Designed miniproteins, single chains, continued (5). Designs and how they scored, part 101

Each design is a single chain, and the fold is of that chain. pLDDT is the mean over its residues in the fold that is shown.

## One batch from the design tools (miniprotein)

Design m19746
Fold by ESMFold2-Fast:
Structure m19746 (fold): chain A 66 residues (1-66)
Amino acid sequence: DAEARARELGAAAARALAAGDLAEHGKYAAAAGALLEAAPTDAERARLAEAFRAGADAELARLAAA
């Protein structure tokens, strides 16, 4: 499921940024970019972008609550 993968990549990118690990962040951002580029329609690309953002937002909220 590409949407679940995008959400996971968003969470991983957010964790890497919070840890100051720019190399890991770049890796997850590149993987997300490739996933979006492989999407056959603009609607699917938009859904994957929204999933990435939702994953990042949820992880940042989790880190703030810890």
Scores: mean pLDDT 84

Design m19747
Fold by ESMFold2-Fast:
Formats: structure tokens, sequence, C-alpha cells
Structure m19747 (fold): chain A 56 residues (1-56)
């Protein structure tokens, strides 16, 4: 799941989305997944860190 979120954010930046907007979208998606019980808080934080590293 995390790899999918990172890949999606990177693809959006490559398509011309501002880095900040792509990070915000990933953060929102991770929050929704956490609220649905599909990933842990630790997995959400780690995935968001990977998104930032990938797009910066």
Amino acid sequence: LGDRIVAAALALVKAGMPKAAAIQLAERELRELYDEGKLSEEEARETLRRVRAAVE
C-alpha cells in the first residue's frame, strides 16, 4: 500500500502537480486509510516520509 501511495504522488509531480499539492493529497489519502483501519499510524508516518523524500 505505501509503495502505491509513493508511486502515485511521484507520478502526479512528474505530470506537473506542485510538490506541496502532491504531498497534501498523499497526506489526505493516508489519513483516510488510517481512519478506515487499513494501515497503522506508524505506516502512515513512514509512507508520508517516503513521499516527501521521493518528490523532493
Scores: mean pLDDT 81

Design m19748
Fold by ESMFold2-Fast:
Structure m19748 (fold): chain A 80 residues (1-80)
Amino acid sequence: MSEKEKLLKEELEELLKKLKDYVKNVKENNPQLSEKADKIEELLRKAQEKLEEGDIEGAEKYLKEAQKLASEIEDELLKS
């Protein structure tokens, strides 16, 4: 693995951790958003599997999808 790939993997692992913490908080405090939170959790599980397989590009794809859904949750919370 190149140095660039190692740095990207570390960045994706950190993002995965932050999104896991975020979605747990959403599910605990905003049960009306649980369906979206569950979808994010599934994407985070897929991203973790890809990181464990060494598929950095696959992990990045799932994490970007999870970030998009998290942004949609934030938009809904800001309108409240």
Scores: mean pLDDT 82

Design m19749
Fold by ESMFold2-Fast:
Structure m19749 (fold): chain A 70 residues (1-70)
Amino acid sequence: SSKVAASVGLTLLGQVYLEEGKYEKAAEAYERAIALYPSALAYRNLGEALKKLGKLEEAEEYYAKAEELE
């Protein structure tokens, strides 16, 4: 599960960027995580990063994707 491990690593990197207020870099890391392995957590975290960037409509789309996976 090299793709799953890489996706987890990118999700953790995104969380570090989010904590640092680097919202664009957080979103990029989460997008890369999703491309390798879609997960509810990665979609939810991407939604949060997009919300911080003021991209509310895009954030709602990813929250919906996260709920669909749960």
Scores: mean pLDDT 88

Design m19750
Fold by ESMFold2-Fast:
Structure m19750 (fold): chain A 99 residues (1-99)
Amino acid sequence: SAVEAAKRLAEEVGRREGPEMRKASELLIKALEYATTGPEGEEIAKELIQKAADIAETSEAVGRMLTQVAGAALSLGRMDLADAAEEQATRVYRAARAA
C-alpha cells in the first residue's frame, strides 16, 4: 500500500542519515498512523508533518518523505492532509535549494 511504502521510505532515511533525520522520520511514520484513524487523526498528522519539516527544514530527504506522505494521504482520501504535506515538501525543497 502507499501507506506502507511511505513508512518504509521514512524508516530507511532515518537509519541512514543520523539522529535529526531519525527524529523527523519517526514523526512522519506517526503521522501516517494517525492518518489511518480518521478525521481526528488527520489534524494530529498535520501537526506532526509540520514538526518533522521544522526539524530538518533544509533536507531534500525530508522533502522526498513528505511527498510520499502526500501520496499516502491521497490513497486514504485525506485530501487536506495531502495538501498540507505537499506544502511542507515545497517549503523544504525551496529551503534546501537556498542553502
Scores: mean pLDDT 81

Design m19751
Fold by ESMFold2-Fast:
Structure m19751 (fold): chain A 61 residues (1-61)
Amino acid sequence: MKEELVAAGASERVAEGMAELLSTLPEELRKKALEEAVRYLKEGNFEKAENVVLRAYLQAQ
């Protein structure tokens, strides 16, 4: 997860934080949120990438 986020354009610190939140999610929700976050990172939309992960985390609580 962290390595995929860094490869998509996130800094190591941001990728680590995002990966920590994603790791708390059920596998299916984690996979979907990771896929969407990677897509937004590749598009250069870092704010949307972070919001996707945060929203998925909050919905799982």
Scores: mean pLDDT 82

Design m19752
Fold by ESMFold2-Fast:
Structure m19752 (fold): chain A 67 residues (1-67)
Amino acid sequence: SQVLHDLQSEAARRLAEGADPEKVREEFIKGLIEVAGLPEEEAEKLFETLETQIRLGRAEGEARRAA
């Protein structure tokens, strides 16, 4: 669980820094498979969840700036 958390934190940090989303996706999925031992399907689902959370966070930030 700590490894999963660390990989998610790293991916979120890189996306926040303006890294290429496709490159972050590749590195994140690779890390989940090679380091955490997850199957590819599970790794892909975790990335989709992370991407959704980041999109929701950005939408919330836009709403706060508009208010």
Scores: mean pLDDT 74

Design m19753
Fold by ESMFold2-Fast:
Structure m19753 (fold): chain A 68 residues (1-68)
Amino acid sequence: DLLAQTVEQLDKMIEQAEKEGLLDAAKQIAQLKDQTARDLSAAPTEEQKQAIADQALAQAQQILKQAK
């Protein structure tokens, strides 16, 4: 389940950001998680779902990198 796997990875990034005191980054990733879950649910093909998941994880990594 790509949706569940992507949400789980984003949740781990949120937890890491909160643990490090990066509260704005944690909120940004939480918003990204909500948007990504909607986008994945709406995507008509597995190829589009994979692209959405990959992009979301890359954006979350950049949010964390910029916050440090």
Scores: mean pLDDT 85

Design m19754
Fold by ESMFold2-Fast:
Structure m19754 (fold): chain A 63 residues (1-63)
Amino acid sequence: MVGDVYEAIKDVEGPDGVVLSLKVGDKAVVLKELPDGNLIAKSLVDGRVGLVGGDALKKVGKA
């Protein structure tokens, strides 16, 4: 859900400015849910915002 804290369960890499690059264990806040199952999230590590697959994240709490 939007505003929930998620943790990366796999490394995520992709094009700069489109995909949010994360390493296993990195935390992010979900900003928007997309109809295709992808999320727009903000990394709590470096403050970057980008697209991330919902399958790459596990919910760990509320922001």
Scores: mean pLDDT 75

Design m19755
Fold by ESMFold2-Fast:
Structure m19755 (fold): chain A 98 residues (1-98)
Amino acid sequence: MKEKIEKFEIVSEELIPAGDIRKVTYKIYSKDLKKYQELTVPVPADAKLVEKKIDEKNNELYLKYDDGSEVRFYIENGKAVAEVRLPDAPGWFRVENG
């Protein structure tokens, strides 16, 4: 079962120039466990965040970027998980230990 998310924080951003990729590290706080998990997600370097929300019904953090990229974060069995959808990529793909 997915844990309830209390909040999230961006802790670092690193530009990877050769790949036009920015690595963003998040702290995701569990509401019930009073602890956090860290997860690093690659995003397009020039993409700007246009939507962020905590989806209380699905226990997910949702992010949308201006290039059409979408990210979902959740904590499942004490582990932080991201699912990423790029505008030119088929479907959602899972990111763990990224």
Scores: mean pLDDT 73

Design m19756
Fold by ESMFold2-Fast:
Structure m19756 (fold): chain A 100 residues (1-100)
Amino acid sequence: LLEKADELYEKGEELEKKGDKKAADYYFQAGLLYMKAGDYEKAIEAFEKAIEVDPNNVQAWVNLAEAALKNGDIEKAREYAEKALSLDPDNPLAKLILEK
């Protein structure tokens, strides 16, 4: 998981340097693999990169909020979940995070 996540993250960096918005998808996929591996700090970094490239990716904001919550950063988790709700007011995961 971690090795594959690192590969996807590096590909994201390569695409971002070229101005290719596909970088957001690679960063997002890397974040998901870091989440599965339990490396929440790296997951946060990857999702933050994904939203820098594509700030309208609701799934990236929701996963960033969940990663922050699992990493013990409740305040950041709330900020990210509120951002997800600003883009998708009916997002059930973002609403659930704000209740915790």
Scores: mean pLDDT 84

Design m19757
Fold by ESMFold2-Fast:
Structure m19757 (fold): chain A 71 residues (1-71)
Amino acid sequence: MLSTADIRVDSSGEEVNAALDNAIAANPEKVAEAAGRNAEANGGDGKLAREQALKAKTWSDVLKAVNDAVE
């Protein structure tokens, strides 16, 4: 059976994603800058991650921009 912890984590992730989508709508440049710093901290191209994240409209697209810049 799936663990209750997995369900809780998934639910928490949905709540966090909703809050982050709102943050992107309110201040997209700040979210993009944070994505750039996160990619750089993981050894990726922070500038590339920031540029791609600026084009993102959802948090999932921001995460993809970070992952593409790291790998």
Scores: mean pLDDT 67

Design m19758
Fold by ESMFold2-Fast:
Formats: sequence, structure tokens, C-alpha cells
Structure m19758 (fold): chain A 118 residues (1-118)
Amino acid sequence: SAAGREEALRVLERMKEELEKLAKEFLEAIEKGDYAKAEKIIDEMILLVSRAAEELMGILEENDAPEAVRARVAALFVEMQKLLLEISENMKDIEKTKEAIEKLLKLVEEMIALVREA
């Protein structure tokens, strides 16, 4: 439904804004060599993505979203979580971490496009 799509988009837009803020703080922390702060921020990003996944999947199920859309959204959240864990393990490689964050944000844009087209 249109109402369900609007609700889903609000969840994704909020996740994007919060994730962009945390990503900026994370990059600032690793550039300063503050790995303790960086680890705390990555944990906050993991929790944010997990909570958004639970909320969004619930909205899509309640609004009987197409099975293919639900499956793709679920797969994108799995990719985001794996990428966040990889970032955590490689945070001393600033360039690799920047590329991984850009990929993470691109996955959010892909989810927004997918939900908007559904």
C-alpha cells in the first residue's frame, strides 16, 4: 500500500541520516587513531542497522509487499551487517574503510530505490 511504502521509506531515510552521521564520526575517530571510540561507533552502527531491519521487515510483511522485494531487502541487510563486521576488522586501513563505508551507504540507497519502486 501507499501508506506502507511511506512508512518503510521513513524508516530507511532515518537509518540513512543516522548512519551517515555515525560514519562521519567513525572516520574522524580512525583518522585520530581513537580505535576505542571507533569500535563503539561501529557497534552503534550494527545495532542501528539491526533495529531498522526488524522494523522495515515488519512493515513490509504487514503490507503484503511482493516476496521478491522482501527477499532482496533481507539480503541487502545481511550484506550491510557483513560489511560492518569487515569494517570493524580492518579499521586501521583508512582507505579500505572509506571505500567500505561508501559501499554501505550505496546499499541503503539501493534499498530506498527498491522500496520506492515497489
Scores: mean pLDDT 88

Design m19759
Fold by ESMFold2-Fast:
Structure m19759 (fold): chain A 66 residues (1-66)
Amino acid sequence: SEELREEAEKLGERAVEILKGTKDEEIIKMVEEAMRLASEALVTGDKEKLEKAKKLLEEAEEKYKK
């Protein structure tokens, strides 16, 4: 899906910004896992996996802002 690809690209942009600003290994691992799930969702068309990736990235962002 074109929409699914666009959404995954937006998640990737957010992930890159977090990774540029942090050296925290826990946050880095969470972002990497979120991007892995987003990539899998894009390949398989699994929207639920994309939602899980988004939630994990949101959790990483929350930790990053502390």
Scores: mean pLDDT 82

Design m19760
Fold by ESMFold2-Fast:
Structure m19760 (fold): chain A 55 residues (1-55)
Amino acid sequence: SVAEITEQTRKRLAELAELLEQAKKTMNDDEVAQKSVEINEQAQEIAREAEEKLA
């Protein structure tokens, strides 16, 4: 269902946001920048998959 896909997507994105916040607390600026790029790419992929399922 649309609701199920939306909820699953939000949960995955929230997990990525938490990983970035942990990185900011434990890593240097260069490592955080690299982690941010990785997380952003994963977030875009998750959003794209959700959009395809909802189309």
Scores: mean pLDDT 82

Design m19761
Fold by ESMFold2-Fast:
Structure m19761 (fold): chain A 79 residues (1-79)
Amino acid sequence: DLKKEADELVAKGNELLQKGDYREAGELYKKAGELYEKAGDLSGASLMYYQASRAYELAGDFKEAEELRKKSEELAKKA
């Protein structure tokens, strides 16, 4: 179940975000977004790419954050 796998990645990402492991949290949110997208959950995918963008921004990776923000906005328009 792609959604169950995505939910588990979100839970782990939230744990890492709380601990200040921003880049690793962003990677897990991005992977969760990819799984939600494959499952047809565009709203869930959009939210995860937004969370990944915020995590990368906190990590100082502004280029990856901007690309993920744009991807989130594109999916939100389709949802």
Scores: mean pLDDT 88

Design m19762
Fold by ESMFold2-Fast:
Structure m19762 (fold): chain A 60 residues (1-60)
Amino acid sequence: MEEVDERIARLRERAAGLTPEEAARVQSWIDYLREMKERGEDPEELLAQADALEAWLDSR
């Protein structure tokens, strides 16, 4: 789960340059990832969601 926490931290740093609306979207996605982690979701599914968010950020 250390990997997931590190990726979430990096995603937050990447969101710093976004508009308020885009930052809110990223924050909602990060909140969803944290909820999944707290519910004991599979780490591979958490990493897949983090990959999807990174892909969205990269497409901007």
Scores: mean pLDDT 77

Design m19763
Fold by ESMFold2-Fast:
Parts: sequence; structure tokens; C-alpha cells
Structure m19763 (fold): chain A 81 residues (1-81)
Amino acid sequence: GKEEAEEYIEKAKKAVEEGDAKKAGEYAALAAEEAETVELARKALEAALEAVKKAENIEEANAAIGAALAAIGKIFDLGGK
């Protein structure tokens, strides 16, 4: 839920700082899954986009892109109508 989303966002940010695009994308995806608010979903999207920028290969980029799409879907679902 909310607490899990916040934890995964922090882990994604740490992975971005460490240059680990794969972990950043994976944690951003988990954050998007757990996001219960538009704010949390937006933070998950931001982390996913940062992971895309750090990606050195297509496998790392695919994880981050998947996370970004999941976060966008969550933003629309939580935004109402």
C-alpha cells in the first residue's frame, strides 16, 4: 500500500544515485503497483524516467519503460474518470 510505495520510491532513488538502472526500474515498477495516490504514482513515474536515462542497454531500458507505463496507468486510475 502507501507505506510500501514510499519505501520502493526511496529504493528506486537510491538505485538511480548508485547508477543501477535495472534496480531503479524494478523498484519504480513496484512503487507504481503499490501507489494509492496520484502523488505517489507521479513519484514512481519520475523514478522510472530517471532509470531510463541511466540505462546502458535495452534490458535496463525495458524495465524502466514498463515501470513508467504502469505509473501512468495508475495516475489515470487514481485521478478519477
Scores: mean pLDDT 83

Design m19764
Fold by ESMFold2-Fast:
Structure m19764 (fold): chain A 74 residues (1-74)
Amino acid sequence: SEALEYLEKAKKYVEEGNYEKAAEYLERAARLAREAGLEGAAALAEVGAELARQKEDKETILSVIDFAERRLRE
């Protein structure tokens, strides 16, 4: 899934401290999830993007991304 690949890239950028790129990939993942009818995954990816733009704790952002990945796999 391209959305899963984008979430994995977002996680890498969060770990690197590149929150701007993380937010971009999370927004792209949210768009793809919404196009696939996966509204729960899209909403979680959008929350992750907002947290990344606010430069919240890495652990919090990574947790939200993990929830988004889980919803994509359902």
Scores: mean pLDDT 87

Design m19765
Fold by ESMFold2-Fast:
Structure m19765 (fold): chain A 64 residues (1-64)
Amino acid sequence: SLIEEMSKKGGIVGKNGAIDRIDQDVAAGKPPLPEDDRKALLDDYSKKGGDAGKENAERFLKDK
């Protein structure tokens, strides 16, 4: 999907864009990502995003 491509190919900026797009889609009334897909994205974000990625992953997990 576009979100997966943004996350995998865009580095930290792409991961931030993917998360922002998910939030926008949910706000627009689209169904949220399946829990497994969200968890996989956040896990990749935490592992590959460095300190900024960890902070953003922790913030998103807190909102669960």
Scores: mean pLDDT 59

Design m19766
Fold by ESMFold2-Fast:
Structure m19766 (fold): chain A 69 residues (1-69)
Amino acid sequence: SLFNMFHLISASSLIYVSEKATKEMAEKLLKDGEKIIKELETRKLSPEQQKKLEELKKEIEELKKKVEE
């Protein structure tokens, strides 16, 4: 029925908007994280801090893959 089709379209639109908002938020976090990493790289860090920075870089790369795909 037309009534059922209307409900399906509305539900699909809500899912699409939610996914788009999540991707936009992820892109913003990616850019902010990249700037933080860049600033940390300009500082002298201990070997332990450098290890933590490498872990953070890996997390940012994983987020980037999810946003791009």
Scores: mean pLDDT 65

Design m19767
Fold by ESMFold2-Fast:
Structure m19767 (fold): chain A 68 residues (1-68)
Amino acid sequence: SDKKEAEELRKNPEKLEEAIEQAREYAREGSRLHRESGGVLLPPEAAEQYGKAVRLGRLVHEAKNIAD
């Protein structure tokens, strides 16, 4: 479950940092694919990468227990 994945990240600072970096990489790849699409609103390939970035970002937020 996502909660268990977030707890694992919380207990492993190196894995947490890796998840942060990976979320950023997914966001960059999504942006690259969207840019290379030449003006389509959002190609499926870019949407997939953005989705992965959002999911990892959510797990990172939960792991950090950010109140704000």
Scores: mean pLDDT 78

Design m19768
Fold by ESMFold2-Fast:
Structure m19768 (fold): chain A 58 residues (1-58)
Amino acid sequence: GPPASEEEIERAYRAIKEVREEKGVVTPEDLERIRRELGLSREAIEEAVRRLQEELEA
């Protein structure tokens, strides 16, 4: 499909980061819930997770 937009990735990133800050962990179930509720593509979620992982490894 078309690549995810930067706005979609940013929305995914913010939602995932909030879940991590609240729970200390982000599960695949949390990611699927965010994807469904925000109407985001799988590609947006995958890119947002990659960005968050890079931040956590630094």
Scores: mean pLDDT 79

Design m19769
Fold by ESMFold2-Fast:
Structure m19769 (fold): chain A 65 residues (1-65)
Amino acid sequence: VSREVGAILRAMGAALEIGTSLRLEEVDGKLKAVMEARTQAEAEALEEEKRFLEEVGIEAEIRLV
């Protein structure tokens, strides 16, 4: 399993654990991960996953819904 796939699966698991979702989008030929949060506290909980995705070269965004 590539490090990128592992990071995506980890972030997806974190979003599912808080009852939200992760979407993958393509931006300028690159993969972007969008994680949804319903509260500021949930968004803060996803910050670690966002940093890990960015460390492996995947652009990441946390979106309040």
Scores: mean pLDDT 77

Design m19770
Fold by ESMFold2-Fast:
Parts: sequence; C-alpha cells; structure tokens
Structure m19770 (fold): chain A 83 residues (1-83)
Amino acid sequence: AEEAIAKDPNNAEAWYALGLRLLSEEKYEEAIEYFKKAIELDPNSPLTPEALYNLGLALVKLGKGKEGQEYFDKAEALGLPSL
C-alpha cells in the first residue's frame, strides 16, 4: 500500500488500503486523512462508499459521533450494502 502510493500517489485504492491499515492500528486521525485523500482522488470510485463509511467509523472512535454519522449518511446515499 505505501509502496503503491510511492509509485502512484493518485491511486485512490492504495490510499484507501493504507487508511484501513491505520484504522486497524487504532491510528484514527491518520486513517481519516488517508480516507479523505482516497475520496478526493476518485469521488466516483466503487470504493468511495466504503471509504466514507470507514471515515465515519474513525470519527466515532475519536468521539466525533455527529460528524461520523454525517459520513455514514453519505455512504448510505451512495448505496453501501452494509448500511
């Protein structure tokens, strides 16, 4: 994932994959930045609903439940099957 970003910093999938890794390491603030970058690079990507959902989850973990809910609502609006 980090190697993929070094080779292609515009690879939204690589930014998303690193965000997931940071989320699993409980690095929630860093995970949020990586998910935002993934969404910014390709807002029409099939990964964008999942990135929005995981961004919301990281915000909830930081105690920002209202802000996290806004991202869950955006993910649901884009058709995330698990919402």
Scores: mean pLDDT 77

Design m19771
Fold by ESMFold2-Fast:
Structure m19771 (fold): chain A 84 residues (1-84)
Amino acid sequence: MDFLEVIRSITPEQARLMLPLYENPVEISDKDVVEKRIKELEELLERDPENAAAYLVLGASYANLGEYEKAEEYYAKARELIGG
């Protein structure tokens, strides 16, 4: 299954319930997999800039890379979109 297909299927309500899980993600040791995911999510957001689930997974992905400042920015954007 395409990762982006899963992200597109998540509703704002589902993203809200998943927020605590993604803010404390399971460690992904493969940096190349994480970087590929970030690129795919950034391309998705160019087409769908209000996709809360994509921002959640971007936040988790940047946290896995140790880029916590960027992770917090994406989590904040996801929370803003979930609230609408």
Scores: mean pLDDT 70

Design m19772
Fold by ESMFold2-Fast:
Structure m19772 (fold): chain A 79 residues (1-79)
Amino acid sequence: MKKSEEIEKLREEARKYVEEAIQALKNGDYDKAIEYVRKAVEAARKAGLPGQANILEEAIDAIKNGDVEKAIRLLKMAL
C-alpha cells in the first residue's frame, strides 16, 4: 500500500476545504464555511496533523462567535 500517497491526498483535501471555507466566509455563508472547516478537520486528523486540526477547530469557534477576521486568519495559518 502506498501510504504516503494517501496522506498527501488527505493533506490536499484539507487545503481545498480550507480554501472553500475562506471563500464561503467572504460570501457571508457561515453555515457552509463551518461545514467545509469540519471536513478539513477530519482530513487533517486522518493525515496525522493534530496541530492543524486544533487550529481549524479554533476557526469554527471564531465563526460561531461572529469573529470572521479571526476565523480567516486561523484558516490561513492552517494552510
Scores: mean pLDDT 83

Design m19773
Fold by ESMFold2-Fast:
Structure m19773 (fold): chain A 98 residues (1-98)
Amino acid sequence: EKLVKAAEDAYRKLLGFSLKFTEEEAQKLLDAVKRYLELEYSGAPEEEIDRVAEEIAKILRVTALSPEDKRDIVNTVIESLKKHDPELYEKLLEEAKK
């Protein structure tokens, strides 16, 4: 439930209207955010980080046109996750730093 609410709140902030997410869609979003954090902490090339950011935008059904827009989308999702499920965010961050 917290994960679905985090996804829905992120979408609302990005597009200004409400959209319902399934548990499956919310889980795909979480998996993509985890990969994004792993790439950021491993110092992966910007091209790899951008690909995952684009995947996150697609899961949210948002068309991102610039790299800055993609990063803003990812940051909005991360902030929403921190707000709705801070314990899960901390766990993902610890796993990403391995």
Scores: mean pLDDT 77

Design m19774
Fold by ESMFold2-Fast:
Structure m19774 (fold): chain A 55 residues (1-55)
Amino acid sequence: SAKEEVEKKIEELEAKLKEAAETDPVVARVGEHELRKVKKLYEESAEKALEYLKK
């Protein structure tokens, strides 16, 4: 379940970042860095990625 929750949140963030890239590239770059961090945590543990997203 944690795996599915993280995957859904990643998909939502990717969609929102795509919209932001068209209006504010700086905000999009910051969000891309955040998303990359979440994906790396997810490779180690879905639970750790979910904890990071909650904080």
Scores: mean pLDDT 77

Design m19775
Fold by ESMFold2-Fast:
Formats: structure tokens, C-alpha cells, sequence
Structure m19775 (fold): chain A 80 residues (1-80)
């Protein structure tokens, strides 16, 4: 589904961000802060795009929940 494709792309981009920040020598705390800000941006952009492309309220809710879960899980991995 389009939701699955968007979620996988967001997950890929977020993982690439983490690896880039690690290579730049950022601390765990700095990486977590950047992930939180990127997550907020992705949620806002995904909601606006989904509304413009005619996704239902239920589909938008699913998309947002899945994006939130991606960032929650990545932040937990960085904290370890």
C-alpha cells in the first residue's frame, strides 16, 4: 500500500540520518534530539501530503501512528 511505502521510506531516511550523525561524531543525546525534530517534521509533512492526496482520516491516523512508532523504536535503539 502507499502507507507501507511511505513508512518504509521514512524509516530508511531516519536510519540514514542516525548513521550520518554517528559518522559526524554526535553524542547519543544529540542524535536523539535530531531524531525527535526530524520525526516532528515527517509527521507534519506526511499529514499535509496525505490530506492533499485524498487519504481518508483512518489512513492518515494509521500513517501517523506508524511513523511515530518508527521514531520511538529508533530512539530506543540509540539509547542502548
Amino acid sequence: SIIDEIVEKVKEMAKELVERLKKEGKSKEEIIEELKEFGKLMLDLAEEAAKKFGLSEEEIKELKARIEKVFEELIKEVEK
Scores: mean pLDDT 86

Design m19776
Fold by ESMFold2-Fast:
Structure m19776 (fold): chain A 56 residues (1-56)
Amino acid sequence: MTVVALAPFPKTSPDELALRPGDVVKVLGKVGDDFWLAQDSKGNRGLVPKSYLREV
């Protein structure tokens, strides 16, 4: 599933993925209620809050 970032998300943990508004990422899996595992266009992977993403 492909999604776009709606807001900046700062990376504060090693398991997170930093996002800027407009970043297009691939969702690899859903991890709990609030976080999804995503991969950016550079191949970086990490957790991102679901509320910061919109499906495209």
Scores: mean pLDDT 78

Design m19777
Fold by ESMFold2-Fast:
Structure m19777 (fold): chain A 61 residues (1-61)
Amino acid sequence: MSAEELKKAAEQLREQGVLSDEEAEEIFRLVEEGRLKEAEQRLKRAAHRASAAGKQVRVKL
């Protein structure tokens, strides 16, 4: 993924509560440093975790 795509994805996952603010900041830092592969790997792990567990739909109690 490009640097812009990685930043957008990290921001979206942060908005969804999948990434903490600290995790998103770390990914942004890696992107700014040109460490795109490390940023991509961290983002993919978070995204897969979100896809597996992120559909906690609001249940009416």
Scores: mean pLDDT 71

Design m19779
Fold by ESMFold2-Fast:
Structure m19779 (fold): chain A 55 residues (1-55)
Amino acid sequence: SKIEELEKRIEEGYEKAKSISPTARLVAEHHYKEGKELLKKYRELNDPEAAEKSL
C-alpha cells in the first residue's frame, strides 16, 4: 500500500542518515518519530495522500 511504501522510505532514510554524522542522525531521529506517528494516524484514517504530504 501507499502508506507501507512511505514507511519503508522513512526507515531507509533514517538508516542512511545514521551513517553520515551525529547531527544528521539526531535530525533524522526526530523526523523518523514524527513520520511514524503521522503514518499511524493517517493509516487509521485511510488517507495516504495526507500522509505523503506530511513527510
Scores: mean pLDDT 73

Design m19780
Fold by ESMFold2-Fast:
Structure m19780 (fold): chain A 108 residues (1-108)
Amino acid sequence: MEEIEKLRKEVNKLIDEVIKLAKNKAPPEEILAKLDEVRKKIGELAVKLEEALPEQAGLIRAFALISDAAILDIKALVKAGAPPEEVAKAIETFRANFEYLLNSVLSA
């Protein structure tokens, strides 16, 4: 469980970095690259969750799929040239949903 908590903190740190890039009006390519790092880290977290909680495999796979789809939607906003504040709000909403779904897996 310590490894899961470490990965959870790493995901949240990457999310903070995406928000900072968006607020600082970084090039879209830098924001997209950081969003791909978030996706990769959530994938690593899902693997470790299935290893620790194999009885929750269905919930963990749903968590991973929903999280990945949400990041792809945020990537689409970035590619469409959405305002920085809209991108930041979308990733903050993603964080809340990510934390809710992760806590649902951990409490089941």
Scores: mean pLDDT 88

Design m19781
Fold by ESMFold2-Fast:
Structure m19781 (fold): chain A 68 residues (1-68)
Amino acid sequence: SANNKAAQQVLEAASQGKKVKVELDDGTVIEVDGNDIAAAIGAALRVMGDAPKTIKVTVDGKETVYTA
């Protein structure tokens, strides 16, 4: 599932101390600071629970787009 892959990338990047930005197709933007695991879990739940059509994850300026 694309949403599962996006959630996994958010959790992995944050656990590595990287800043993560998540953008959803409804215009929602979630920023997660490195090592903020609580915020990373919240973002992961948002991308999995709301079944967005498109999820853009930016880690260190590199964008990855997931289509559900």
Scores: mean pLDDT 78

Design m19782
Fold by ESMFold2-Fast:
Structure m19782 (fold): chain A 60 residues (1-60)
Amino acid sequence: RKEDLIAQARAEIEAGKSVEEVKQAAMNASRLAGDLPEDERTEVVQEVAAAARKEIERLK
């Protein structure tokens, strides 16, 4: 489900110890969102991108 995928992606992003790990977690979540309805896919991609951006900024 959309919310489960977002929660899993956020946990993996927050657990990332490097920019590369955060990017890998975000890419994995985007792939898993591929089978969701169009509106849910857009929401997942936006939420994951925002979480990854925040964590990358923190790691810099």
Scores: mean pLDDT 77

Design m19783
Fold by ESMFold2-Fast:
Structure m19783 (fold): chain A 57 residues (1-57)
Amino acid sequence: SEAEEAYEKGKEAYERGDYVTAEELYEKAFELEPSKERFENMVKAAVKVLEEAVKKV
């Protein structure tokens, strides 16, 4: 499914440390097919984006 494809691409982006792309893809996957697991991974990626942003301050 499109949701599963977005989720897998999100995992690949997360593994590369591309947290912004991972968050966007996880958000797309969650919007297409909501689940607790997909929501949790979206939140984890968003937290990583914020952690990286804080390190620049």
Scores: mean pLDDT 83

